# Ledger of designs, part 14: designed miniproteins, single chains, continued (3)

Each design is a single chain, and the fold is of that chain. pLDDT is the mean over its residues in the fold that is shown.

## One batch from the design tools (miniprotein)

Design m8459
Fold by ESMFold2-Fast:
Structure m8459 (fold): chain A 81 residues (1-81)
Amino acid sequence: SLQAQLDQLRQQLIAFLTEVLGLPEAQAQALVDLLLQGIQSDPEKAREALEELLDMAGVDPASREEALKLFDQIAEVVQQL
C-alpha cells in the first residue's frame, strides 16, 4: 500500500538524519514530520528547506544526493495519498 511505502521511506529518512547528521531520534522524527507537512503545502519549498539544512550541516555530496532522493520518493508517495 502507499501508506506502507510512506512508512518505510519515513523510517529511512529518520535513519539518515540520525546516522549522517547525528540528530537525536526525537528531533529527526520531528523534522521529518515538518517535511511531510511541507510536502503537502509546497513540495518545492520543503525540498529547498532540506537542501539548506544539509548544506548548513556540511553533508558530503553523495549523502546529500541520497537524502534528496529519499525526499523525492516521499513527495511522490504523499502526492498519491
Scores: mean pLDDT 85

Design m8460
Fold by ESMFold2-Fast:
Structure m8460 (fold): chain A 73 residues (1-73)
Amino acid sequence: MHKLSPDQKKEALEQLDETKKWIESDTRLTEEQKKKLLEKIEKLREAVEAGDGDKALELAGEIQEELSKLLPD
């Protein structure tokens, strides 16, 4: 199983905070879309804090795919 180091966890959590801030401030996303994305980000945060790198990669991929569908430009 791919496990996250303490440094990887810190970096990932900082990146998640920035992504969350960006999503909350984006004017192109509906409130429902923001809610769903923020829920996925919270699940990703939980996976990172647990050190589950495999689950973190899965959730990060889901978030990236959803953002690409909602914000294609």
Scores: mean pLDDT 78

Design m8461
Fold by ESMFold2-Fast:
Structure m8461 (fold): chain A 75 residues (1-75)
Amino acid sequence: MATRRALLLNEEGGGIGTAEAPVPARPGDRAEALVGGGRNTAVIRERVGEDVYAVEVLNAAGEVVARGYLRLLPA
């Protein structure tokens, strides 16, 4: 399955990490995320714009550690 690099942003629009997201991205999809030097999972919840999705970031234990946005970078 194809993936694209993405930026992870918090709810205030600050950068918190990067991700590799499946494309096309759909609600419920999981992206591999790197936040604070640790491997995490960004769960895609809703499309909010072109190449922008609302996400919840989960740690390895499945706990929500951040909420915000995933912005797909150009190919």
Scores: mean pLDDT 81

Design m8462
Fold by ESMFold2-Fast:
Structure m8462 (fold): chain A 92 residues (1-92)
Amino acid sequence: SMVQKIRDEMLRSLEELIALLADHPEVVSAANELKEAVKNNAPISELRSKLDELIKAVNSVVHELSMMERVQVSALLGELYVNIRALENIEK
């Protein structure tokens, strides 16, 4: 299904983010919370809430990240946002 494809793309982005920021346990924790919500087919409102928590965790460590890591993190967070928006558009 289209929903399953979007969820699989979100899981890929989250796994890449976890690998990239493995040394930042707050980010890894927030990313795993969103990952479990995606796996468990949580409501979109919960996915948005978990993404907001992930963004807060990233912002707490952003000044410790290299320029390359910041660019990659921004891209991965953008992919997650776009995919949540795609889920919203399908459920309308």
Scores: mean pLDDT 89

Design m8463
Fold by ESMFold2-Fast:
Structure m8463 (fold): chain A 93 residues (1-93)
Amino acid sequence: DVEAEALRGTVNAVLLYKDGLMSEEAFLKALGFRLEDLPPEIRAEFEKVVDEYRKNNGVLTDELKARFAEIYRRLKEERPEIYEKLTKGFNTD
């Protein structure tokens, strides 16, 4: 499942970056954008869902999947260039 793989990769990159285990340069190289490039409301919700994913020991529940899907839907509408980087980054080298 390409979407589930892309989601896991994105969430893991954000967690590594927040924990200081991934540099800003490495994060940009992996995802093609900076967290600060996200609209503030989308960023806040994304970080909340990422924290809940961590609390669930990295298990993507149906509720978490639905919340990530809504975040991605809003990114597609408000920042389509970031949405494309999130969805294409794991489909090409």
Scores: mean pLDDT 74

Design m8464
Fold by ESMFold2-Fast:
Structure m8464 (fold): chain A 73 residues (1-73)
Amino acid sequence: MEEKTEKYVAEIEKLADEVEKLSKVIGPRGRALASRVRMAALGARVDPENAEKDYEEAKKFYEEAIKLSKEVL
């Protein structure tokens, strides 16, 4: 794996872990977002050319999870 791609995958996986923690507060919708972030990590691994795009999509799902966590609290 190229160094740049591996860095994007690592960042997406960190976002997935954060969304999973938030899913305990949000519930099923949070779990769905965590799954989407993990799918972005898989996409980056399978197609390294799309790693940056997958990272941008993962950030959007993370922002949605943050918004949902604030609505529950």
Scores: mean pLDDT 81

Design m8465
Fold by ESMFold2-Fast:
Structure m8465 (fold): chain A 110 residues (1-110)
Amino acid sequence: GRGGERARRLRETDPALYEALQQFENGLILDSLGVYKGSADQFIRSAELAPDTRLGARSLLNAGKSYLKIGDYQKAIDYFQRSLDIATRLGDQDTVSQSQKNLEEAQKKL
């Protein structure tokens, strides 16, 4: 598929971003298996490898969702706020909208 050539180019030109994508994909797999703490750890690592990027913002959003599922509402809020800040600076309206909605949900549970 078209994704294969882009992944190969990323691995060769930006190995940190390639690793961040692999951590993000591993996070999605762990989330689908209900391993929420492990999922959060993978998403946090993805954001550390790709700071101030659209991938980093989405990784922080997903880490927040994982902490929301665990019931750690304060950590969920922190990650949603970080995601919102980055997504706003980058003009990623989809991530902005999702971060705002999840932030409001987490705040209602305090």
Scores: mean pLDDT 89

Design m8466
Fold by ESMFold2-Fast:
Structure m8466 (fold): chain A 100 residues (1-100)
Amino acid sequence: MSMEELIELLLEVERLLSELFQRTKDSELVLAGAIAGSALIAANVMKRLNITDPELLKKVLESALQAIELALNSKAEIPEDVRKRLLELKKKLEEAIKEL
């Protein structure tokens, strides 16, 4: 996976969690969104500094995965279309982590 592809994946996670918060207004999703946003910021900083450390990349991907898991385990009534997209992104993150 390229750094560009990793950033695109993290951006998809952040956008989906933002959409879910806008649709549900559930405050438990604020923490999930914050974690996803932090992962995206970290990936962009790593790209700018040309950091390619697999262990750091793995931690960034694991943070995004944690954000999805927090959303899926929240009390929020997750619309089926959003739940399906969260599960697809979870699978992509798990596959990316295994390749590091």
Scores: mean pLDDT 86

Design m8467
Fold by ESMFold2-Fast:
Structure m8467 (fold): chain A 110 residues (1-110)
Amino acid sequence: MVDEALAAAEELIELLKKYDPKTVIEKHGRELSELARRLVEALEEALKNIDKVTPEQAERLYKAVNELIELGKEALQYAAESKSPVAREFADNVQRAALLAESLYNKVKS
């Protein structure tokens, strides 16, 4: 759950840092979409098992997802221009992950 979500977020951040927005969507778009989907699924699982999530883990996830959103802004702009289904799926999952990570952080923080 938490470790899986952190791993997915870290891999997404790495891809977004390594490649320009057009290249990452065109060559790694499916990988981005799959990683974002795994991030969402892992965060949903963490919310279902919130009693097993520490405040420190929730804060780490919240920070990682916020970094992902900041780095993802250019990829989201490219997605809007290209209208790629893969880019749109990536964007939708990143936005969903943001809401889930914030919800988890707020609920675990007490």
Scores: mean pLDDT 83

Design m8468
Fold by ESMFold2-Fast:
Structure m8468 (fold): chain A 73 residues (1-73)
Amino acid sequence: MVKKFELSSKDAEALMNYLYSKLKANDEQMSQIRLVGGPVDKDTIVEVVIFIKDKKSEELAKAIEKFVEELKK
């Protein structure tokens, strides 16, 4: 299964920092995430793609979804 989230480059950077610093995601977990679209500036839209292969990647996808929902408030 694949989940996709559309974020600004600034918000995508904040998400990656959240996953590494707050959730302590390891390199294997982060390897399941792809950023599509090169950031030209902080407002450029990028697509965050996560590949769900196991329970840990499913939990990571749920954490991303919750973070994205919080940004919309």
Scores: mean pLDDT 73

Design m8469
Fold by ESMFold2-Fast:
Structure m8469 (fold): chain A 90 residues (1-90)
Amino acid sequence: NPEEIARKIAEHHAKRNNLSPEEVEALFELELEVINNRIKSIQKLLEEGRKEEDLIKELEENTEKVLKQSPDEELKELYEKEKEYLLKNI
């Protein structure tokens, strides 16, 4: 569920950065749009003949970059959940 993943990411950032409810909602919308755009991009690349194995490798590499930037284990778990959701669309 992309909405649940986006919401949990936004709420995690809110807790760390004392975000207002309005800022949390804006971040939720941004995170959800990112997930939805990544799915749309994956579907387009598959339609254009990109190999599933190459997309999986790129997704793994991009996720590792994000995880290396995060000091927080809960946020890392949420990004892994996002990756699992994206992989289901390959």
Scores: mean pLDDT 80

Design m8470
Fold by ESMFold2-Fast:
Structure m8470 (fold): chain A 55 residues (1-55)
Amino acid sequence: MEALRQEANRRIRAGEVTAEQLAKELGSPQFAAVAYTAEALRRIGDELDRELAAA
């Protein structure tokens, strides 16, 4: 479980797959939640970087 979660997070952050694609591939609500959480964290990081760069 943990290794799959870390690999999913890595692939999403590397841009190899989107949370939507990963959720569809796995077909599992549990893994879909993990994938969307990883994408949300990535987007929050990008938004913070943008605000810091604009400040």
Scores: mean pLDDT 65

Design m8471
Fold by ESMFold2-Fast:
Structure m8471 (fold): chain A 67 residues (1-67)
Amino acid sequence: SMMDKLEQASQVTSKQAQEIMSKEPVSPSAIVKAGNAAVELLVEKGKSVEEAGKEVKEILKKAVEEQ
């Protein structure tokens, strides 16, 4: 289902963000690159660019704040 695909995309994005954040020090360019790749993944799974961007921003914010 579309929900299962979106959940999988979100999990992959979250894992990538956490792996990048754990490789301290993390450059701003590395974060931007990961964010762009995550937006593309979510758009491919059926989200709009605006929705994907919002979700990726929340995932990255959580990864940074929880680490």
Scores: mean pLDDT 64

Design m8472
Fold by ESMFold2-Fast:
Structure m8472 (fold): chain A 65 residues (1-65)
Amino acid sequence: MKQVVRARAVGELPEVGEEVEVHLDTGEKSITVPGRVIAVNGDEMLVEVELPEPVEVKAASARPR
């Protein structure tokens, strides 16, 4: 399922359309998935990720691949 998450940029600021590595913190565990940047605002971005099930996201960070 496609899910849009708000992630903080770690390191270099990626461009819209770029692939990034996204770390999702669900509170119970952390998962790492590939994502695509759809918007950038300051040091935060909106990233589209594809997951097998919807997850509740407590925190997210993304870095360029």
Scores: mean pLDDT 76

Design m8473
Fold by ESMFold2-Fast:
Structure m8473 (fold): chain A 93 residues (1-93)
Amino acid sequence: TEERRRKLLEAEQTLALGIMAASLGDAEAAKKAAEKAKEIVEELRREGLLSEETAERILEEIEKALEALDAGDYEGAVEHLAKASEILQEARE
């Protein structure tokens, strides 16, 4: 569906911004992007546009990224956000 594709793309773009911010050491921008991606994924799950299992996997990776950012582990944050993006791309195809 068009709405599903649009929201999935928005989540992917938001995760990409988070990855860039984390790679630059911008914790505030990275956290904002991760939290926004979390909200979009939760909305997709609520509307039945993303399966429960896929949404849980993505949300778990976003939460791990937020934990990494709080610990000052920017490399870990990048890896977890990238994993979330990978799972999301698989769901689009």
Scores: mean pLDDT 87

Design m8474
Fold by ESMFold2-Fast:
Structure m8474 (fold): chain A 87 residues (1-87)
Amino acid sequence: MMEKMRELKEKVRKEAEEEIKEKGVSLEKAKELLEKALEYREKASESLEYQIKALEYQTRLSVYYSHMKPEDQKKLEAYARELEAKR
């Protein structure tokens, strides 16, 4: 399973890079990815499928974050803290 998880992370990173090339990076998209990552992380104990989805969204979010403007990165971090505090 570990090798499959590594392959999945690499595939998702490449897909996220392609999405950024085609559509660019937005704070709104990053917030959406963050919300989905947290949602599936919360459900991860229920099934392997949710664990995989959590990993996918976390990986996509990390790629988007690396391409964001510093001001938007700070806004995303503030939003993440707000969401975590309420969960």
Scores: mean pLDDT 80

Design m8475
Fold by ESMFold2-Fast:
Structure m8475 (fold): chain A 69 residues (1-69)
Amino acid sequence: MEKVEELKARLRETLQRLLQAHPDLSFEELKRIADFLVDRLADKYGLTPEEREKLREEVLSFIEEMRKQ
């Protein structure tokens, strides 16, 4: 649980900084970057398939919220 939450927080921070540096990134580009980062972190930290999908869903939800701004 805590491990997924920590990775989620780090991903949110990374994506937020990426958007600040490249404000013209499309939603589709952000999703592709997020998918890549989720898979890389899941492999690095040995997440289960269920934890990987939970992290992916939570990060995609965060991207949708950022898009509303």
Scores: mean pLDDT 78

Design m8476
Fold by ESMFold2-Fast:
Structure m8476 (fold): chain A 63 residues (1-63)
Amino acid sequence: SSKVKALEEKAKIAEQLLKDTEEAAKLMTAKSPEFRPNAEKAVAIAKAHYDKLKAEAEKAKAE
């Protein structure tokens, strides 16, 4: 269904954003350790977003 496909596409975009955020967080923390809490928070937000979309896609697939 188009709903499942749209959620799968959003999950793929969120996965890429998570990977990009993890790389940016690693570089930022290496250069400016004082920003480690901000970097960790950004990664946690990106991961939660990806996990939610992945779960929604799986649930929609079961419908």
Scores: mean pLDDT 85

Design m8477
Fold by ESMFold2-Fast:
Structure m8477 (fold): chain A 79 residues (1-79)
Amino acid sequence: SMEEIEAFLERARAEQEIVLEAAEASEDEEVKEALRAAGALTALGLDAEGALRVLGKVMGLPEEVLRAAREKIEEVRRK
């Protein structure tokens, strides 16, 4: 139903807000850019982990950058 689609999109929006908050909270430029890219992917319905997986495997972002990005997202989620 449309209500189920709206609920899914609302979850995607909430996920994007968390990822973009992590980007704003990051002081490392490369991590900040990775989180902004992940935020764009979450707007398409990917969760944060799915977005980071795409950035790592498809776009070739370094593993250390992906780990730092993941840690920053988890930091924001604990608030």
Scores: mean pLDDT 84

Design m8478
Fold by ESMFold2-Fast:
Structure m8478 (fold): chain A 92 residues (1-92)
Amino acid sequence: AKEAAILEELIAASNELAQLLKDGVITDEEAAELFAERVAELLGEEAGELIRRIAERTLAGSDAKLEPAEQELLARLEALVEQARQARQAAL
């Protein structure tokens, strides 16, 4: 029950930031920082810090391989987002 609420909050934050980026209200860097802050609030400071580092490398155009811990966190976040999307479609 609580996990579903956290997933919905993360999806809502991601969608809001994507819309602000599309409308030119914020930059890619600002969107990444705001998302990292939201992840830190919901999943803890270490999770937010890892998202910030991943975003910084992506924005820099770095082809550097992600560390195993960063890949695991990214995979978990991707799985959580996918589970929430599937739950949303099932509710339709």
Scores: mean pLDDT 66

Design m8479
Fold by ESMFold2-Fast:
Structure m8479 (fold): chain A 83 residues (1-83)
Amino acid sequence: SLEELKERAEELIKKHRETGDNEAFLDKLSEIMLEAMKTLSPEEVIEFAEYLIELVENDESLPVNVRMLLLGGARLVIEKAKA
């Protein structure tokens, strides 16, 4: 569900703050996004991607390069869901 995926994303960000493991973070977030694209409606995918953008923009623990990759990826997902 959308709520379950949001909770998983929040826990992943929390774990990243504890470990600093950017590769594990990106890999797990990609898994969550792929699941969202398979299980959610296009409108729910857009809502989830916009939620991720908000989480990323408000997290100072993420390096600039990781933040830029996530924002770019989320924007691409939104565009694909609109098509």
Scores: mean pLDDT 79

Design m8480
Fold by ESMFold2-Fast:
Structure m8480 (fold): chain A 95 residues (1-95)
Amino acid sequence: LEEKVEEIRKRVQEALGRVNEVIRSPSVSVDKKSQLQELAGRLSRHVMRALRALKEGNEEEVERHIEEVLKTLEELAKLTGDERVREQVEGIKKL
């Protein structure tokens, strides 16, 4: 479980880097940037909550937050259309 959470954290960091590049793009609308920022914040919160649950030994809570991480990443992949974000989603699904 600990190794799985660390791999998810690394993949989330890679996806967030790509999402932030999209947010900095002048061709992206203000409304879309706001949606991306909200989803990025949600993603970071669920990763932090999964790490906290892991430290507390609460495996059910860890898995619940991992499910929310995956759902949020899926939304980010669809909203950005970015292949590198999609790659992180597929990588997590294989864990």
Scores: mean pLDDT 85

Design m8481
Fold by ESMFold2-Fast:
Structure m8481 (fold): chain A 74 residues (1-74)
Amino acid sequence: SEEVLKRLREIMEEAGVPQEVIDKIIESAKKALEEGIPVEVVVNVIELEGLHLLKDDPEKRKKVLERIRELKES
């Protein structure tokens, strides 16, 4: 889903993830979706990676987690 990938990019950009890392994550997610991996699995992997990248900022981590969960429920 193009919309899901766009929203994930926006969430990561607002979280301060470097553009190079965002591009690699989105490219990997796009390839996974093309291979038939369910979008919910791809989103779960990105959520886990996002939490790891924000390990030193628990408040920012909570905000990112909440936004990703809202995306999954859409």
Scores: mean pLDDT 73

Design m8482
Fold by ESMFold2-Fast:
Structure m8482 (fold): chain A 55 residues (1-55)
Amino acid sequence: PLYTLAPELEPTAALLGFTSPLTREQVAALGQAFEPEVPGEEILAALLAAGRIRE
């Protein structure tokens, strides 16, 4: 699946060379830029639960 970012996350995605919509791996990389010890699946789940990304 592809994930659409909340507008607040788009500048950070652009710094990593990503443009919305993002792959699962790109969302994990985005979150791990700030939280490198958090597993990508937990980052994805947290962002979905917070409504900051959507499928």
Scores: mean pLDDT 80

Design m8483
Fold by ESMFold2-Fast:
Structure m8483 (fold): chain A 91 residues (1-91)
Amino acid sequence: MKVEEYRELAERANEALEAGNEEEALRLGLEAALLVLESHLKAAVEAGDLEKAKEILEKAKKEFEEAGKKFGMPELAKEYIERAEKIYKEV
């Protein structure tokens, strides 16, 4: 994971939240979460732990669904869940 890229996305998400833009805050937060997910999935696959990779994906999908529910934007969260599944297939 590129820590600086993650931090920039997290900072922008906080700025959006402070500005009252909950949709942009959720989008930026989920973008940052996808970077973390890809890093963790690659590490698990490189270690040969495919069971761990599956657990990481399923946990991320649940966390994204819960975030979408909290912000009242389940369709937006679904888009990021689909992107998470695509990352998993490409790793």
Scores: mean pLDDT 83

Design m8484
Fold by ESMFold2-Fast:
Structure m8484 (fold): chain A 69 residues (1-69)
Amino acid sequence: GEGERAAAEAAASGSGGGAAAAWGTYKTLVMSNNPEKGAEGARRAAEGARAGDEEAAMQLGSQGSKEAL
């Protein structure tokens, strides 16, 4: 639908710089030695995905696939 295209273009436009920068912040927390920070990072990534951060959503999905490896 029309909304699908507009949403995809908005996400693609924001994914390059904004989404990558956001994920970088979440990644730092997720990779922290502190399990509390790791949980916080995962929560932040999920919140970003809910807000329309496509990169964060894809990265969370990718983490799930590691269990299949």
Scores: mean pLDDT 56

Design m8485
Fold by ESMFold2-Fast:
Structure m8485 (fold): chain A 75 residues (1-75)
Amino acid sequence: LKEFVQHLAEAVTLGREAIAAYKAGDKERADRLWQEAVTHAEKALELAKKIGPAAYDTAQAVLDELRRRLEEARA
């Protein structure tokens, strides 16, 4: 549970930093931060599968919202 929360929190933090970097025009930094966010997100989703459907659905919803915000930042 602790690892799940840590990876999900890190994915959100890094994802938000990546979006801010895209908006600032620093695409190289944004790409690196987004790749790190994806790595933490994948670990969070893997852990959520072991915890239960509610944890998986919550993590997926958070990550879907983050991806939507990234798409907006790139538009």
Scores: mean pLDDT 82

Design m8486
Fold by ESMFold2-Fast:
Structure m8486 (fold): chain A 100 residues (1-100)
Amino acid sequence: MIKLDPSLSDEEKLELILNLFRHEIQEARRLIEENKDNPELKEEAELRLETYELIIEHIERTKDAELGLKLAQQASESAKLSFEEQKKMHEEIKKEIEEL
């Protein structure tokens, strides 16, 4: 769990959170490239990339750093689950974001 300094402005907090997810996106892109010849692992990495990009787009649109961080923690935890469960988590995050 990431604790932000309460003396930081909302804009500074958002930038820190976005920088953390930029790292996760870079890792997902690396996995896609490394697994280009393995369709199953590539598809899983592509789903992870889409999920993190969706969360970042939500944070940038709403400026809600707290909700964005919560959604990203859920996405990170789902990455340890089966691909089927990761797909369900992606759809739930997508619905939650689209309903906002």
Scores: mean pLDDT 74

Design m8487
Fold by ESMFold2-Fast:
Structure m8487 (fold): chain A 109 residues (1-109)
Amino acid sequence: HMDEKIAELEKKVDELEKEFPNMSVEERVQKLIELADEFVKLALEAVDEGTLTPEQARRLVEVGNRLIELMKKAIEETTDPELKEKLNKAISRVAFATILLRQKVEEKA
């Protein structure tokens, strides 16, 4: 079920936030990009299937927003231009997927 996939992703974001202070900047960037890619894949699959409920879409939008905020913090903490570029590209992908999810919630019959 889609609810289970969303719950698994929410758990991964919660675990990342909990471990964040114990991670190096490089580890934070790697984990954020991994979760961003997992989020984008799930969001695009959900939109494509057309079976997403408004509640499921709202939960995914919340996950996307949380990931964007964490990635923005990581950008502020790194001086590596390559890591900043990777994070900015990940933010763009997550933002795009979040816009598609929001459009699906706002779409009325």
Scores: mean pLDDT 83

Design m8488
Fold by ESMFold2-Fast:
Structure m8488 (fold): chain A 55 residues (1-55)
Amino acid sequence: MKFVVPEGATSQQIIDQSKALAKKLFPNGSDEEIEKKQNEILAQGVQQIQDRRAA
């Protein structure tokens, strides 16, 4: 599953969206599992923003 960051998204929007996505992937997961997955999704989002800035 690929996380897509909207253009002009704020840090808070990226955080909220990554958390919502992590919860969808782990509907019965612990807070720790959700947080770990959220951090992976956030890293993908940050990379997308950097790639767009460089392009």
Scores: mean pLDDT 74

Design m8489
Fold by ESMFold2-Fast:
Structure m8489 (fold): chain A 97 residues (1-97)
Amino acid sequence: SALEEAIRAVIEAARKGDAEALREAVERLLRAVERDPSRLPEAIRAIQEAAELAKSKEQAEIALKGGMRLMELAENRKDILSAIGAVLLAIGKLLDL
């Protein structure tokens, strides 16, 4: 699926330290989630993984922005809290890099 391809691209770009590829992959991830909001938890996990794997401040900022957008799309408390977790992880990584 488009979402599974986007998740794979996000994780691969984060592992490689490719900020441009990560930005494009996160944009695809957000579009896929807007089309199928039921899969928002999978997208949040992908952003959490990208934040954890971030090797540069630029990558951490991309993950942060992605997490914030997913938080805006979240409609239930569980997904909102998970997205907040991703945002906080990205902030922590950004401060450590």
Scores: mean pLDDT 86

Design m8490
Fold by ESMFold2-Fast:
Parts: C-alpha cells; structure tokens; sequence
Structure m8490 (fold): chain A 88 residues (1-88)
C-alpha cells in the first residue's frame, strides 16, 4: 500500500540521518572539517526528502506528523553541527 511504502521510506530516512549525524560528529572529533561539512550537507538533503515525504503523506496523518517531527529534529541537529564547525 502507499501508506506502507511511505512508512518504510520514513524509517529508512530516519535511520540514514542517524548514521550521517554520527559520521559528521566523528569527522568533527578527528578535525576533518571538510568531511564534517559533506555529512552536514547530506543531512540537509535528508531533511528535504522528509519534507517531501510529509507532503506525499497528507492522507496519512500519523506518517505526516512523524515526517514533520523528524525534519524538526534533523534541522536542530544540523544547527548544532554547524555551530561546532564554526568553533573548530
């Protein structure tokens, strides 16, 4: 079903965002500012994909809400990572 496919895509994007965030943090800890910037840009792409998924999920309020909340969390994480980059 469309709902099942959207739920599976949402779960994949959230899992990918968690892995990319960890990679960004690892690059920052190692002083690899270029690597950190590349992972932050990947997080920004994932946030955009979640926003698109939220629009596609308008008929499925639970999925739409989860996608919107995930977007808010990821944008907050991007903000923190960008602040850490500026201090490095």
Amino acid sequence: SKEKKLREELDRLVEEANEVRKQAQTHLLNGDLKGAQEQIERLEEIARKLQELAREAEDFPDVQLRALLATIVINSEIYVLKQQLKKA
Scores: mean pLDDT 91

Design m8491
Fold by ESMFold2-Fast:
Structure m8491 (fold): chain A 87 residues (1-87)
Amino acid sequence: GAALRAEIEELLERAKEIYKEALEAIEKGDLEKAKEKLKELEEILEELERLLEEARAAGDKETVLEAELAIGIVRLMIGVLNLLLKK
């Protein structure tokens, strides 16, 4: 599981950076940039869901929990951005 855990951690750190950039873009009124960052977060979510399936297939319960947590965090970020972009 160490390789899968490292990929999950890297994707979550990338998601945090993208989320900050999206929030800054919204504050500056750059809605097109914010939408591009939202799309990048959706792509990271798909990658995390793939890693979750790999962890489940491997029987790695610890990595499954880490992937589920990371997916939950990224889904929350996407939800917040979608709410802000409706204003």
Scores: mean pLDDT 88

Design m8492
Fold by ESMFold2-Fast:
Structure m8492 (fold): chain A 83 residues (1-83)
Amino acid sequence: MKKRVIVAKGEDGTYYVFEVIDENGEEKWEVKSFLDKKLTVEEINALAKEAYDWAKKNGGKFYGRRVSEEEAKKIVEDALKKA
């Protein structure tokens, strides 16, 4: 299983998580975290599009969601332990 996780902080204070899961790949986790700087709506949309396009190209499943700050930090910590 190959999993890509992107965690980003928006200028509105919203935290976004974009996950792509490919069950047919070798077990590899890729993590990108943008928690130290607030991103614009355009930057958040660009990250979501890149994740979606990668999922579409590689047959993976795309999941986009909004989370709390606490959940965002936990997702990054858990993903880094598995990378």
Scores: mean pLDDT 74

Design m8493
Fold by ESMFold2-Fast:
Structure m8493 (fold): chain A 75 residues (1-75)
Amino acid sequence: DVEAAAERHRKLIDRMLKEGKISEELAERLRRLLDRAVEMAGLPLEEQRRLAEELEPEVEEIRKELLELAPSIVS
């Protein structure tokens, strides 16, 4: 269930923000990325693949920021 998985991730983002592990800006970027992933789940597979490729640079950028702030999350 994509919606249930997304809700779990939103709660994780909220918890990390509350604990001071990430900035408000990073939390907002993570929420936007998650919302786009949920939107993609309703689309045809061809469109999902194309959008996933378009999101890759943003995913890479967020991963680098998470590695600096919380290395244990990124591994």
Scores: mean pLDDT 74

